# Ledger of designs, part 43: designed miniproteins, single chains, continued (5)

Each design is a single chain, and the fold is of that chain. pLDDT is the mean over its residues in the fold that is shown.

## One batch from the design tools (miniprotein)

Design m17567
Fold by ESMFold2-Fast:
Structure m17567 (fold): chain A 58 residues (1-58)
Amino acid sequence: GMSDEDARKLAAEGLGLAAQGKYKEAIELYRKAAEGMTDEEVKKKIEEGIKKLEEYAA
């Protein structure tokens, strides 16, 4: 499985894509980050970010 460090890097890359308006690609990276994250509090925040990005992608 992915490390928490690798998951945080994916979330950071996803944030960069969202800043560029690439919401679908950002959602994909955020989903991978959430799957790799063992910290439940951080995982919930990533999942909240996914829901917000889905609103922008619609």
Scores: mean pLDDT 80

Design m17568
Fold by ESMFold2-Fast:
Order: C-alpha cells, then structure tokens, then sequence
Structure m17568 (fold): chain A 89 residues (1-89)
C-alpha cells in the first residue's frame, strides 16, 4: 500500500519525532504539577502509541517485518514513559 511505502520511506523521521516527543514530555512533566497538563501529555503519548501500533499492523500485513518491529519498539518506549509518569504521580 502507498501508506506502508510512506512509513518505510519516513521511518528515520518517525523515530526522531518519537524521541523528540518523549524528550518534550519528560521536560514538561518535570516543570508542571498541574494534573490537567499531565493528563493531556499522557493522552498525547497514548495517541502516538496507538498510531505506531496501527502502522506496525499494516507493515506486518505487507510482509514488512523489520519495519513492524521498529514501530512496535517505538510504541513500547512510549508505553514505558507513560508508566514512569504514572508512577511519579
């Protein structure tokens, strides 16, 4: 599919964006005690995680197993960050 092709062509940029999202989330969490802001950050991370999981499913359907593994690892990194944020509350 054109979507899987686009994901494959942009995987390095997707990885950089996820790393940037995680860094920004950590920075914002360290600066705020506002529960609404924290919940908003968690929700943004959760949405990004689900998007990566859907991309991984599409990649697997097209036989792009290495691409799917990279996307699943990124989703796992986001989930770990969500868990750490929740533990710090």
Amino acid sequence: SELVKLIEENIEEIEKRVKGLLEKAREEISKTKDMKEIEHIIEALRRAKEELKEMAKLAKKEGKYELAEKLEKLAEEIEKEIEEIKKSL
Scores: mean pLDDT 87

Design m17569
Fold by ESMFold2-Fast:
Structure m17569 (fold): chain A 55 residues (1-55)
Amino acid sequence: MMSLEEQLRKIFEENDLETAVKLASELLKEKIDEGEISEEEAKRIYHEVLTEYYS
């Protein structure tokens, strides 16, 4: 997995919803702390991926 989006999709595919949400949030926080993405961009990516798998 090279892109953040691909990493998030893998998390949701390989884990249950509760675990996936926790791991995705931790990954996004790390990327924000590293300066790779903004909080606003992280929220957009998260919502996009979550909408794809959330039910």
Scores: mean pLDDT 75

Design m17570
Fold by ESMFold2-Fast:
Structure m17570 (fold): chain A 109 residues (1-109)
Amino acid sequence: SEIGKEGGEKAREGGKSGDAEKAKEGGEEAARAAYESGTSSGAGEAGGGAAAGAGEASKLGQAEAAKEAAEGAIEAARAAIEAGAKGSGAAAAGVGAAGGTASAMVAER
């Protein structure tokens, strides 16, 4: 969905710039759009963008921005699972990316 994609892109931009507030807003928008989509594809697209943001923030040592983006990705992943993401290529990739990013953040020193 367009709204989910925009939220994910906002989370990614916030993560890349180390802007925790922007990452949080983008993650929340992505999660909301994922739940509203009611589809595994839409949820996966939103979650993928948020997960990318978390990853970028993590690489830059921006722990707070990474955490906010990852939380949005996790919520989007939950929406994808509820919409039946199992066996759906794009949505499954989004769910996997969200889980991987969250795990990496927990391991952050």
Scores: mean pLDDT 62

Design m17571
Fold by ESMFold2-Fast:
Structure m17571 (fold): chain A 64 residues (1-64)
Amino acid sequence: KRKEAEELFLEGVEYFLQGDLEKAIELLEKALSLDPDNEITKKLLEAVRAGDNAAALELIGQYA
């Protein structure tokens, strides 16, 4: 469900900011599976998987 995907996305962001990359990837993958058309979740997951911390932080910064 879309709301559940949003909650998982936010949890994934929290874990990424805490430096728990494995948990962040797990939660972002689950978020994307529930909302596969969410381009921001897709891009963030790709950045985190690639170890591109600059791109990941730039995407997160769009919500600040």
Scores: mean pLDDT 79

Design m17572
Fold by ESMFold2-Fast:
Structure m17572 (fold): chain A 87 residues (1-87)
Amino acid sequence: ADAEEARLLAAAAREAAEAAEAAGYTDAAAALRELAERLAAARSRDEMESALVAMGRAMQERGVSDADFNAALAAFGEALARRRAAA
């Protein structure tokens, strides 16, 4: 269960990172790629939650605006929903 969820989250984060990069949001894309790497290595729900918290902090440190942060989260959520529907 955790391994399957972690794989879906990692794939969604990678897809969102590619979309952000294509849109010119390089800092948000970098934070989403870091999230994807952390999620791919996650072994527990606590590690998945820590990865999400770390992504939010990375976006803040890179100066990503609230609007760009919300757009990145929306893209991640949409990618995750598509992957869950296909699974």
Scores: mean pLDDT 82

Design m17573
Fold by ESMFold2-Fast:
Structure m17573 (fold): chain A 56 residues (1-56)
Amino acid sequence: STAERIAALRAELAELERRGTLAAVLGDEAELAAIQARVEELKAQLRELGASEAEI
């Protein structure tokens, strides 16, 4: 269902946010750039599914 898809994408975003925090602490700029690119991709998918910005 759409709700299950949105939940799965939000869970992936939460994991990436946690990894991004660790990468920032370690000064891993390459990892931060890769995470940011993936985050933007997932946010675009969430918007296509009708998720609000507050839910992203």
Scores: mean pLDDT 81

Design m17574
Fold by ESMFold2-Fast:
Structure m17574 (fold): chain A 74 residues (1-74)
Amino acid sequence: MSEEELLKKAEEYVKKAEELAKKGDISGANAEYLKAVGILSQLEKKPEELLKKWAEKARELGAHVAAAYFESLL
């Protein structure tokens, strides 16, 4: 799978996680965010600006564990 395909897949998991968090399902949101983190950890070059954006949004939505994992990839 190409780096571009991996990024797109990670973005899909992030969107699903955000929807779950907005519904109050923080455990479900963290599970989907961790799938995105697992994909992003395989990338040689980290998308630093996207990671910062996703970490901030996850924290805003109450998914603090996921935010910390995104920050750990920086």
Scores: mean pLDDT 82

Design m17575
Fold by ESMFold2-Fast:
Structure m17575 (fold): chain A 81 residues (1-81)
Amino acid sequence: EVEKLKEEIKKDPNNAKAYYELGLVLAKQGKYEEAIEAYIKAVHLDPNNAEAYEKLAEVYEKMGKTELAKILRKKAKELKE
């Protein structure tokens, strides 16, 4: 699954959805650092993706980075107007 998403990204490096989905798969596998990198790319390409900010915050919270998670959750809430 990860390999398929990486190939999609290689073909279209601006595919925000593929980065978001890659983050979801990596987080499910407990690969939190890699999931964070994928989510950061997703929000960089699509800064209005509130769900990506929420998933990024969830991973940071699991890693004990509570203050960073709070900042990201505020951003997600603002986008869900």
Scores: mean pLDDT 83

Design m17576
Fold by ESMFold2-Fast:
Structure m17576 (fold): chain A 60 residues (1-60)
Amino acid sequence: SLEELPQEKRLEIAEVAGESWDLPPEEHRERVYRKLLEAGVPEDEARRLAEEEAELARRH
């Protein structure tokens, strides 16, 4: 799970989310999802987390 990742990888994911924050929510979702998969987060968890990030960006 995300919490079990090394701090360094979690920071990389947070960095990607921050860098893509002002992109359209669909692109933000895709970038976060891809980074989560690269970090070893399971596909179902990665999809859910990326959707949550897209929702936060949509509300901004």
Scores: mean pLDDT 78

Design m17577
Fold by ESMFold2-Fast:
Structure m17577 (fold): chain A 61 residues (1-61)
Amino acid sequence: SKDDIISEVTLEFQKEMEKLREEIAAEAERDGLTPEQYQERLNKKVFELAKKYWEKVDEKV
């Protein structure tokens, strides 16, 4: 059902979000980013990930 697809996509998105946070945290440590720079980079990557998942949902629904 449509609800099943949304649930699956949501779970996948949550998993990718967790992975993304870990990757950006590692990058911040390597680059010596300030907390403000870390948050800016994280926000940009989160928006990119959200866009990809909206496109994926639109394609399947």
Scores: mean pLDDT 77

Design m17578
Fold by ESMFold2-Fast:
Structure m17578 (fold): chain A 59 residues (1-59)
Amino acid sequence: SVEDLAFQLILAARLGDYERALSLGKELAKIDPEFAKEVAENLRLMGYEELAEEIEKLV
């Protein structure tokens, strides 16, 4: 589900695996761009601003 994908993305970001997080963000943006935008906003609130910006460029 898109929720499972978002969970994996956030987990990758928390583990410092930004390449994996960005790859998952790209996949999420293709499936559900509106939800990807919401996930990017949550990432920014968590302090992952650079990752959030990269995902927002895709939506």
Scores: mean pLDDT 85

Design m17580
Fold by ESMFold2-Fast:
Structure m17580 (fold): chain A 73 residues (1-73)
Amino acid sequence: EAEELRRKAEEALRKAREAIAAGDVETAIQHLQEAVRYIEELERLGDLESAEELRPEVEAAEKDVIRAMLKKA
């Protein structure tokens, strides 16, 4: 259960990074939202260690999306 959620979060993060590299900010945001949802579910299950490992990766990707959006404006 928790291991599956962690894997889904990692996959969503990978897809978000690929979308950022392709300039597809909308798709990147969608995948980041999915990753955050899986991390929140891990936290609710008490798997704080996995959530803490994944959180910095989500934050880094979110910053990249925000920078891309600001440059587009």
Scores: mean pLDDT 80

Design m17581
Fold by ESMFold2-Fast:
Structure m17581 (fold): chain A 69 residues (1-69)
Amino acid sequence: SHHHMQAEQLYEEYLPKIVEAAKAGDFETAAKLMKEFEKRAKEVDPELAPELAEKVERETLRAYLEAQD
């Protein structure tokens, strides 16, 4: 659906920004971007938003842990 595609586009847009901030140790910016993403995703597709938020958290944590090694 249009809403599903728009929510996936938000995921593709925000994930690299959140990952970059987290890897740089800028957790304030990462948290702000995550909140902004969650707000926008809920406005577009409230049913899909929780799944996408979980994916962002999982991928960001994975990238952060790999960068610390």
Scores: mean pLDDT 85

Design m17582
Fold by ESMFold2-Fast:
Structure m17582 (fold): chain A 64 residues (1-64)
Amino acid sequence: MFEELAKENPDDVVALIQAGEEYFKQKDYEKAIEYFERALELNPNSEKAKELLEEAKKKLEEEA
């Protein structure tokens, strides 16, 4: 069970957050939002994904 959880959940969420952060740094806020939303779908309790998603949405609206 714990091996299956580690394989499917923690590393995937972290990888999606890292990908989203990469797009955020490139100012591709739309892709950053997509990746953070995917991370949040896998782990709805990820405060980091929620905060980054909110920040990316604000940047997208601000930058137009």
Scores: mean pLDDT 74

Design m17583
Fold by ESMFold2-Fast:
Structure m17583 (fold): chain A 97 residues (1-97)
Amino acid sequence: DREAVLKRLEELEQEVIDRLISEVGLTPEQARQVTGLLFGGAVRVVVEKEPREEVYERLREILRSVLGLNDEQIELVLELFDEVVERVRELLASLPE
């Protein structure tokens, strides 16, 4: 059921936003921007089959240069990104093909 998967993705998106605020100390605006980047990166790893290390390098550059995050915040975001990749993988695997 595509609608059920989309709802679960929206629930995951809100969870990621809340964790970025509570665990990483991002503003709500930064958390929304980072969540979009993490989901885009997860699609690149899971769907597009890009090497995870290439997506990591791209995320590090954007998080540092565009969003102005410090190294501690970037490492916490990348830990959360690993969780997002696995959860997106599980959600997409529930779709019939």
Scores: mean pLDDT 83

Design m17584
Fold by ESMFold2-Fast:
Structure m17584 (fold): chain A 63 residues (1-63)
Amino acid sequence: SPAIRRLIERIAKDEYVTKEQIIKVGELLGIPKEKVEEAWKKYTNKDKYTIDEAVSILEELLK
């Protein structure tokens, strides 16, 4: 969704975003931290994610 992508892009200083930044955007969208952590199980244990990956994680949590 364009709204989620814009929020991620505003927080991202580089081409990547951290788990902590995705959690902050999730909180702004009303998603509990527990749901964001459950989504991490489907993605590798990375220190950073691309904007596309971050958007996909948040979109899955809103379904």
Scores: mean pLDDT 72

Design m17585
Fold by ESMFold2-Fast:
Structure m17585 (fold): chain A 75 residues (1-75)
Amino acid sequence: MEVEEEMKEAEERVEELAREAGMSKEEVAEGLRKQAEAYRKAAEYYAAKGDEEKAAEAQLKAEGAERLARRLEEE
């Protein structure tokens, strides 16, 4: 499992895009929160259908996006 690696790559990508676009941390965090919410809903949907693999994948993506958004918001 590579949650930390995925998180690091996502953080670096978001930082690059934010700097190039001149976006605020709050704007980036809002986008990440919306993405996390979408993944959480997908995880619940797949879990209800018994697709544990897709549910776990969606849950990890949701957690990663939410954690990254939280870090940006707290700064």
Scores: mean pLDDT 73

Design m17586
Fold by ESMFold2-Fast:
Structure m17586 (fold): chain A 55 residues (1-55)
Amino acid sequence: SLLERARALVLEEAGLTMEMLLKKLKGELTEEELEEIERRIAALAAEFAALSAER
Protein backbone atom coordinates (compact mmCIF):
# COMPACT_ATOMS: atom_id res chain seq x y z
CA SER A 1 0.00 0.00 0.00
CA LEU A 2 0.98 3.66 -0.31
CA LEU A 3 1.16 3.95 3.50
CA GLU A 4 3.52 0.96 3.74
CA ARG A 5 5.86 2.45 1.10
CA ALA A 6 5.79 5.84 2.87
CA ARG A 7 6.58 4.14 6.21
CA ALA A 8 9.58 2.34 4.67
CA LEU A 9 11.00 5.66 3.39
CA VAL A 10 10.50 7.36 6.79
CA LEU A 11 12.24 4.48 8.60
CA GLU A 12 15.19 4.66 6.17
CA GLU A 13 15.50 8.43 6.80
CA ALA A 14 15.40 7.80 10.58
CA GLY A 15 18.13 5.17 10.18
CA LEU A 16 20.38 7.60 8.29
CA THR A 17 19.81 10.28 10.95
CA MET A 18 20.70 7.81 13.73
CA GLU A 19 23.86 6.71 11.83
CA MET A 20 24.89 10.38 11.53
CA LEU A 21 24.33 11.02 15.26
CA LEU A 22 26.28 7.89 16.29
CA LYS A 23 29.25 8.81 14.07
CA LYS A 24 29.18 12.40 15.38
CA LEU A 25 29.15 11.11 18.99
CA LYS A 26 32.22 8.95 18.22
CA GLY A 27 33.99 11.88 16.50
CA GLU A 28 34.15 9.84 13.26
CA LEU A 29 31.82 11.94 11.09
CA THR A 30 33.67 13.53 8.15
CA GLU A 31 32.32 16.47 6.12
CA GLU A 32 32.14 14.16 3.06
CA GLU A 33 30.07 11.58 5.00
CA LEU A 34 27.77 14.32 6.34
CA GLU A 35 27.21 15.69 2.80
CA GLU A 36 26.51 12.18 1.44
CA ILE A 37 24.02 11.40 4.25
CA GLU A 38 22.26 14.76 3.68
CA ARG A 39 22.10 14.00 -0.07
CA ARG A 40 20.59 10.55 0.62
CA ILE A 41 18.01 12.03 3.03
CA ALA A 42 17.06 14.65 0.39
CA ALA A 43 16.59 11.84 -2.18
CA LEU A 44 14.32 9.93 0.24
CA ALA A 45 12.30 13.12 0.89
CA ALA A 46 11.84 13.52 -2.90
CA GLU A 47 10.62 9.90 -3.18
CA PHE A 48 8.20 10.48 -0.28
CA ALA A 49 6.85 13.62 -2.01
CA ALA A 50 6.38 11.64 -5.26
CA LEU A 51 4.48 8.87 -3.40
CA SER A 52 2.27 11.52 -1.73
CA ALA A 53 1.42 12.92 -5.20
CA GLU A 54 0.28 9.41 -6.31
CA ARG A 55 -2.33 9.39 -3.49
Scores: mean pLDDT 76

Design m17587
Fold by ESMFold2-Fast:
Structure m17587 (fold): chain A 68 residues (1-68)
Amino acid sequence: SKDDQIAALLAQAKAVVDALIASGKYSEEEILSVIKTIALHAGEKFGKEAADKIEKEVTAHAKELLAK
């Protein structure tokens, strides 16, 4: 389903962010830029609500990891 595809993309986006943070080579601004790019593509394929969900949830995940 569309919801299953969005859930899979959300999990993949979080995995990408985890790898970028674990590398220690990227600023918060660079990581947030990657998240915005993923959300943009999600929006083109699934619509604005999917883009907003991906950006919100992946950004929260990244910020929580970067705070520690």
Scores: mean pLDDT 87

Design m17588
Fold by ESMFold2-Fast:
Structure m17588 (fold): chain A 79 residues (1-79)
Amino acid sequence: SDREEAEAAARAARANLEASYTAPPELRAPLIAASRLHLMVARELDPELAGETARELARLFEERGDAELAEFYRRVAEE
């Protein structure tokens, strides 16, 4: 179902973001880009789930001190 596919995409978005925190600098941008793409897929399939996921990703970026990326994901959650 679209919900199950959205849940898989949301999990992939979180996993790629978490991987970016321990990755060497040269892999960080590709992993963040992969996280964004998976979140966009989740958003097309289940906007409510994508919003919840975006809020969680925003919190993780705030904890890391990436205020600009945190604001981007907060905005995605509100759309």
Scores: mean pLDDT 80

Design m17590
Fold by ESMFold2-Fast:
Structure m17590 (fold): chain A 85 residues (1-85)
Amino acid sequence: IAKELAEKLREAAEEAKNPVVAEILRETAEEVEKRELTVSNLASLYTATAIRLVGAVVDGKVSAEDAREAAKKIAELVDEAIEKL
């Protein structure tokens, strides 16, 4: 499950239009592989990733639309992982 979630996050990174979004998604995949999959750990990973995406928008590196798309994708993948726990 952790490996599957990390793989899907890496696939999302490859499909990402913005290289900063792609980097954030790859780093999130690495963090997933380092942790036990609990609802708490998944919620923490999602929150940290969402904060990073907002920061990238504020810094002008990512559009609000690209950040929203990435956040939605991460939420979908996290929800799928929680359903399998």
Scores: mean pLDDT 78

Design m17591
Fold by ESMFold2-Fast:
Structure m17591 (fold): chain A 90 residues (1-90)
Amino acid sequence: AEELIKKGREAYEKGNYEEAAEYYERAVELGSGRKRVEALNNLAEVYMEMGNYERALKYAEESFELARKLGDYMSEIQSSVLISVSRSKL
């Protein structure tokens, strides 16, 4: 999961958003706990950059619920921001 998040970030920094999304989707599938939250937030961010606000919202909401269950308040706040931004674009 960690290595996939790193590769996704590298693709994102190069502007390869579809490649970044693929890495983050794999990180969500294979990750658990806080790493899954991190991957979900990154995936929401990538879909926002791609203009797919419906998918961005979906992944941000999944991240929010998981972060809340884990008591990860920082990630919960990050997910809330992503939810708000995604909704404002719909």
Scores: mean pLDDT 85

Design m17592
Fold by ESMFold2-Fast:
Structure m17592 (fold): chain A 81 residues (1-81)
Amino acid sequence: MEEKKRKGEELIEEGRKALLAGDYEKAEKLYQEALKLLGEDNPEALLGLAAVYDAKGDTEKAEEYLKKAVEALRKEAEKAL
């Protein structure tokens, strides 16, 4: 379990670096792999994908992933109460 979490966090960090470098294809693959390891409701990976699609001009996918990220964050907030 710890190994999956660590690998997923590394993938998110690499995805963020790729996004900042303008390598959107690499960033997309890294964030998708992070979702597989951390779970489909991982807010950081979902926000990363939303940012990638926004940067690529795919506003429909950017909006879909942003909505998923917001929903994931809302679920976390509700569980903390």
Scores: mean pLDDT 82

Design m17593
Fold by ESMFold2-Fast:
Structure m17593 (fold): chain A 76 residues (1-76)
Amino acid sequence: MDEAKKLLDKGKDYFDKGNYEEAAKLSSKSADLAKKAGDNTLMRESLTLLSEAYGKLGNDKEAQRAADEARSLMPP
């Protein structure tokens, strides 16, 4: 434990440095691993970062898709 968390932390670091392409790549990988592990909290955090990174890149369709998926993981 936990490759997904490590990838998310790296993705956040790249996002803070303005490397949105690498942030999107790492957050996407983190979300996939969190999904396989059943970690909905980590998956939501990873998808949120992915959405923000795609938004910075102007990829509004993928940003919206990631945001919608993250929202679906919120507890009632």
Scores: mean pLDDT 83

Design m17594
Fold by ESMFold2-Fast:
Parts: C-alpha cells; structure tokens; sequence
Structure m17594 (fold): chain A 78 residues (1-78)
C-alpha cells in the first residue's frame, strides 16, 4: 500500500520528479540537435544537460535554454 506522506513531502517529491523529467527532455533535445549536426550523441547529451543546469542556476526560460543548446551544438559542428 502507498505510504501516507505530508502534503509538503509529497510536493517536494513531485517537484524532484518533474526536475528529473525536464533535465531528461533537455538532454534528449541536445542529443537530437547533435545528431542532425553530425556530432556524437554523447556531446549533445552533455551540452543539453549543461544548458539545463545553467538555465536552472540563472532562472532562464525554457526557450532561452534551448537557444543556448542550439548555439553550442552549432559551434561544436564548425
């Protein structure tokens, strides 16, 4: 049976899960952009995860984070 938790604890766990999902989404976006640019997927994953971290630290909107990832992938492809 599911354990009964406080509302605050449940909200904290849900926020952690949402953060992990968002991080995965940006990592995947980086990988796809790298693949399209002819770069190794692992480089795209790195750029995507670094972009997500920078976005969180600087409270950047998602579209700005995606632009940073696109620019970094483009620079690596040159």
Amino acid sequence: MMHAESEEEREALLETARELLRMGDFGTAGMELAREAGLPAREGLRVGLEGYREGVENNLPEEEVLELIRERVRELAE
Scores: mean pLDDT 78

Design m17595
Fold by ESMFold2-Fast:
Structure m17595 (fold): chain A 60 residues (1-60)
Amino acid sequence: MEEELEREIAEALARMVLGIVKTHASEEEVEEVRPLVEEAIRTGSLEKVKEAIRKADELL
């Protein structure tokens, strides 16, 4: 139950981060964040979502 909820939240947050970067950043910057977002979705880990957020924040 808790693991399933964490995965759903991680996927939603990761997709949101990618959407924000696509709206405000260049195509090259989107491609820098994309692998981190894909890893967060693949693993369902909030720690991986934090890595994607940190990278997005550095670029924006």
Scores: mean pLDDT 80

Design m17596
Fold by ESMFold2-Fast:
Structure m17596 (fold): chain A 66 residues (1-66)
Amino acid sequence: MKLLITFHGSKERREAIVEELRADPDLEVKELSERQVEVTFVGPVERGIGTTLRLIGDPDVEVKLL
């Protein structure tokens, strides 16, 4: 499963979220631009879904299923 994450808002918030995603061993993170990253689930989907649900609640983050 792949997700496209689009960031709105501050650079500091974006960098903090990208660091959290990169720290998860079940996720592969590819930076596409300053505002977009692609996340690929390489481990159990159930773990990655938890991280994704936490991001959907953030008004500065848009998540799209690819």
Scores: mean pLDDT 74

Design m17597
Fold by ESMFold2-Fast:
Structure m17597 (fold): chain A 55 residues (1-55)
Amino acid sequence: QERAEEEQRRQEEARKMRLDQDRLAVASAGANAARQFPESAPKALEDALAELDAR
C-alpha cells in the first residue's frame, strides 16, 4: 500500500466499512452452518471472525 497521509486515512475508512460488511456476511453464514454442523461450525466461525478483526 502507498503511504501517503490522505491515502492512509481513506484506506482505513474503506477497510473498516469492508470489515463490517464481511463480519456480517460471515456471521450470517456461520449461523446457518452451526444449524447443520454444530460440532465443527462454531470453531470455523470463530477463526473466520478473528481473521476479519485482524485485517
Scores: mean pLDDT 68

Design m17598
Fold by ESMFold2-Fast:
Structure m17598 (fold): chain A 55 residues (1-55)
Amino acid sequence: EISEEALERLAEALGVSVEEVRELYEIGEQAKKSKGGEARELNKKYLEKLDELGK
């Protein structure tokens, strides 16, 4: 798990909003517990966000 303070620091370091980092974290957590179409959509969104934030 990640704290709100850690999310804020990570967002600042990456030059993005806290909401963007939180979305990435939540998508990753949900993808780990999801199956089928939901898991595929979440994994796709996670990879797209990760690529965008982690340039």
Scores: mean pLDDT 74

Design m17599
Fold by ESMFold2-Fast:
Structure m17599 (fold): chain A 92 residues (1-92)
Amino acid sequence: ARALALAAAVAAIEAGRVALREDPSSWRAAVAAAIAGIGGIYLAEKLGRALEAAREALAGGEVILAHSRSPRAKALGALAAALAAAAIALAA
C-alpha cells in the first residue's frame, strides 16, 4: 500500500507539472495536484499514513482529470488516481 501511495503522489505531481507546461490556463488545477502529491509524500514518508497519502494523491489525480485540457496530463492524472485507488483497496 505505501509504495503505491507514494507512486500515486509522484504521478499526481508529474500530472500537475505536465498540465502547467501544456495548458497554463489549468494552473490552479496543476498547483492543487502538486500540493496533494507533496502532502501525500509527507503523509506516507514522515507520518506513515499510507491511506491518507493515497486519498490526497487520488484528489490530485481527479482535479487534473476534471480541469486540464492536456491529454498527457489527463493520462498522468488517471494513472495517479488508479494507483491511489489500488493503494486504498489493498489497505482496506
Scores: mean pLDDT 83

Design m17600
Fold by ESMFold2-Fast:
Structure m17600 (fold): chain A 86 residues (1-86)
Amino acid sequence: GAMAEKVRKAAQEGNVEEVKKLLEEILSTGNIDEALDAMVAAADTGNPEAARVAIEYALKIDAKNSQETARAVGVALLAVGNLLDA
């Protein structure tokens, strides 16, 4: 989605503050799918600070069902894997 692409670009540029701002904006909308996609984008850029932010915000997700919970856990695991490979 458009928001995930903005987060990916900010993370690739090393702009951690913009990543945080964008994730907070998405979370404020209540759109969990969009937030999870944006967190995956942040975690998958190879930037360790963006991966750390993705973990932090994944833990803040108010999941409404088991699929959303599984996706939030998946984001955290992806980000941890990327941090260990950094």
Scores: mean pLDDT 76

Design m17601
Fold by ESMFold2-Fast:
Structure m17601 (fold): chain A 83 residues (1-83)
Amino acid sequence: MEEERLRELEERIKELIEQGKFEEAIELARKAGLLFVAAEIEALKHEQETGSWDAWSQRVRAIHRDAAENNLSLEEVEARIAA
């Protein structure tokens, strides 16, 4: 099931981010077709250098939770952010 694959991907992406391996997390997200997640990780990497990325991390987690609860594609989530 894609839902199970998404869970595994989320866990691995989270682990890579916690280890500071943002580039590997970005590549994993892109490989999975999670282009919005890849863009969010790129922004997170940049904001970490300014010392205020905690709020960004919370935002990313909230977006993923909403997507899972509503069975939304990440493209749909990205469209909602743009609107």
Scores: mean pLDDT 65

Design m17603
Fold by ESMFold2-Fast:
Structure m17603 (fold): chain A 66 residues (1-66)
Amino acid sequence: MKYRVTFNGSVEHMTGVVLRLIGRPDLEVEPLGENEYLVTHKGDKESAEATLEELKSRPDITVEEV
């Protein structure tokens, strides 16, 4: 699964989220711009759905499945 993640909030909050995503071996994180990242999930569907739900829970984050 691939997700386009756009950060509309503070750089501080964005940095915390990005560091957590980069630290995960089941994820591949690629910068698309200053506040936009492509996240590729290599694991199972349940793990992918959990990641998507976590990201969508933030009002300062927009997540789009690609």
Scores: mean pLDDT 76

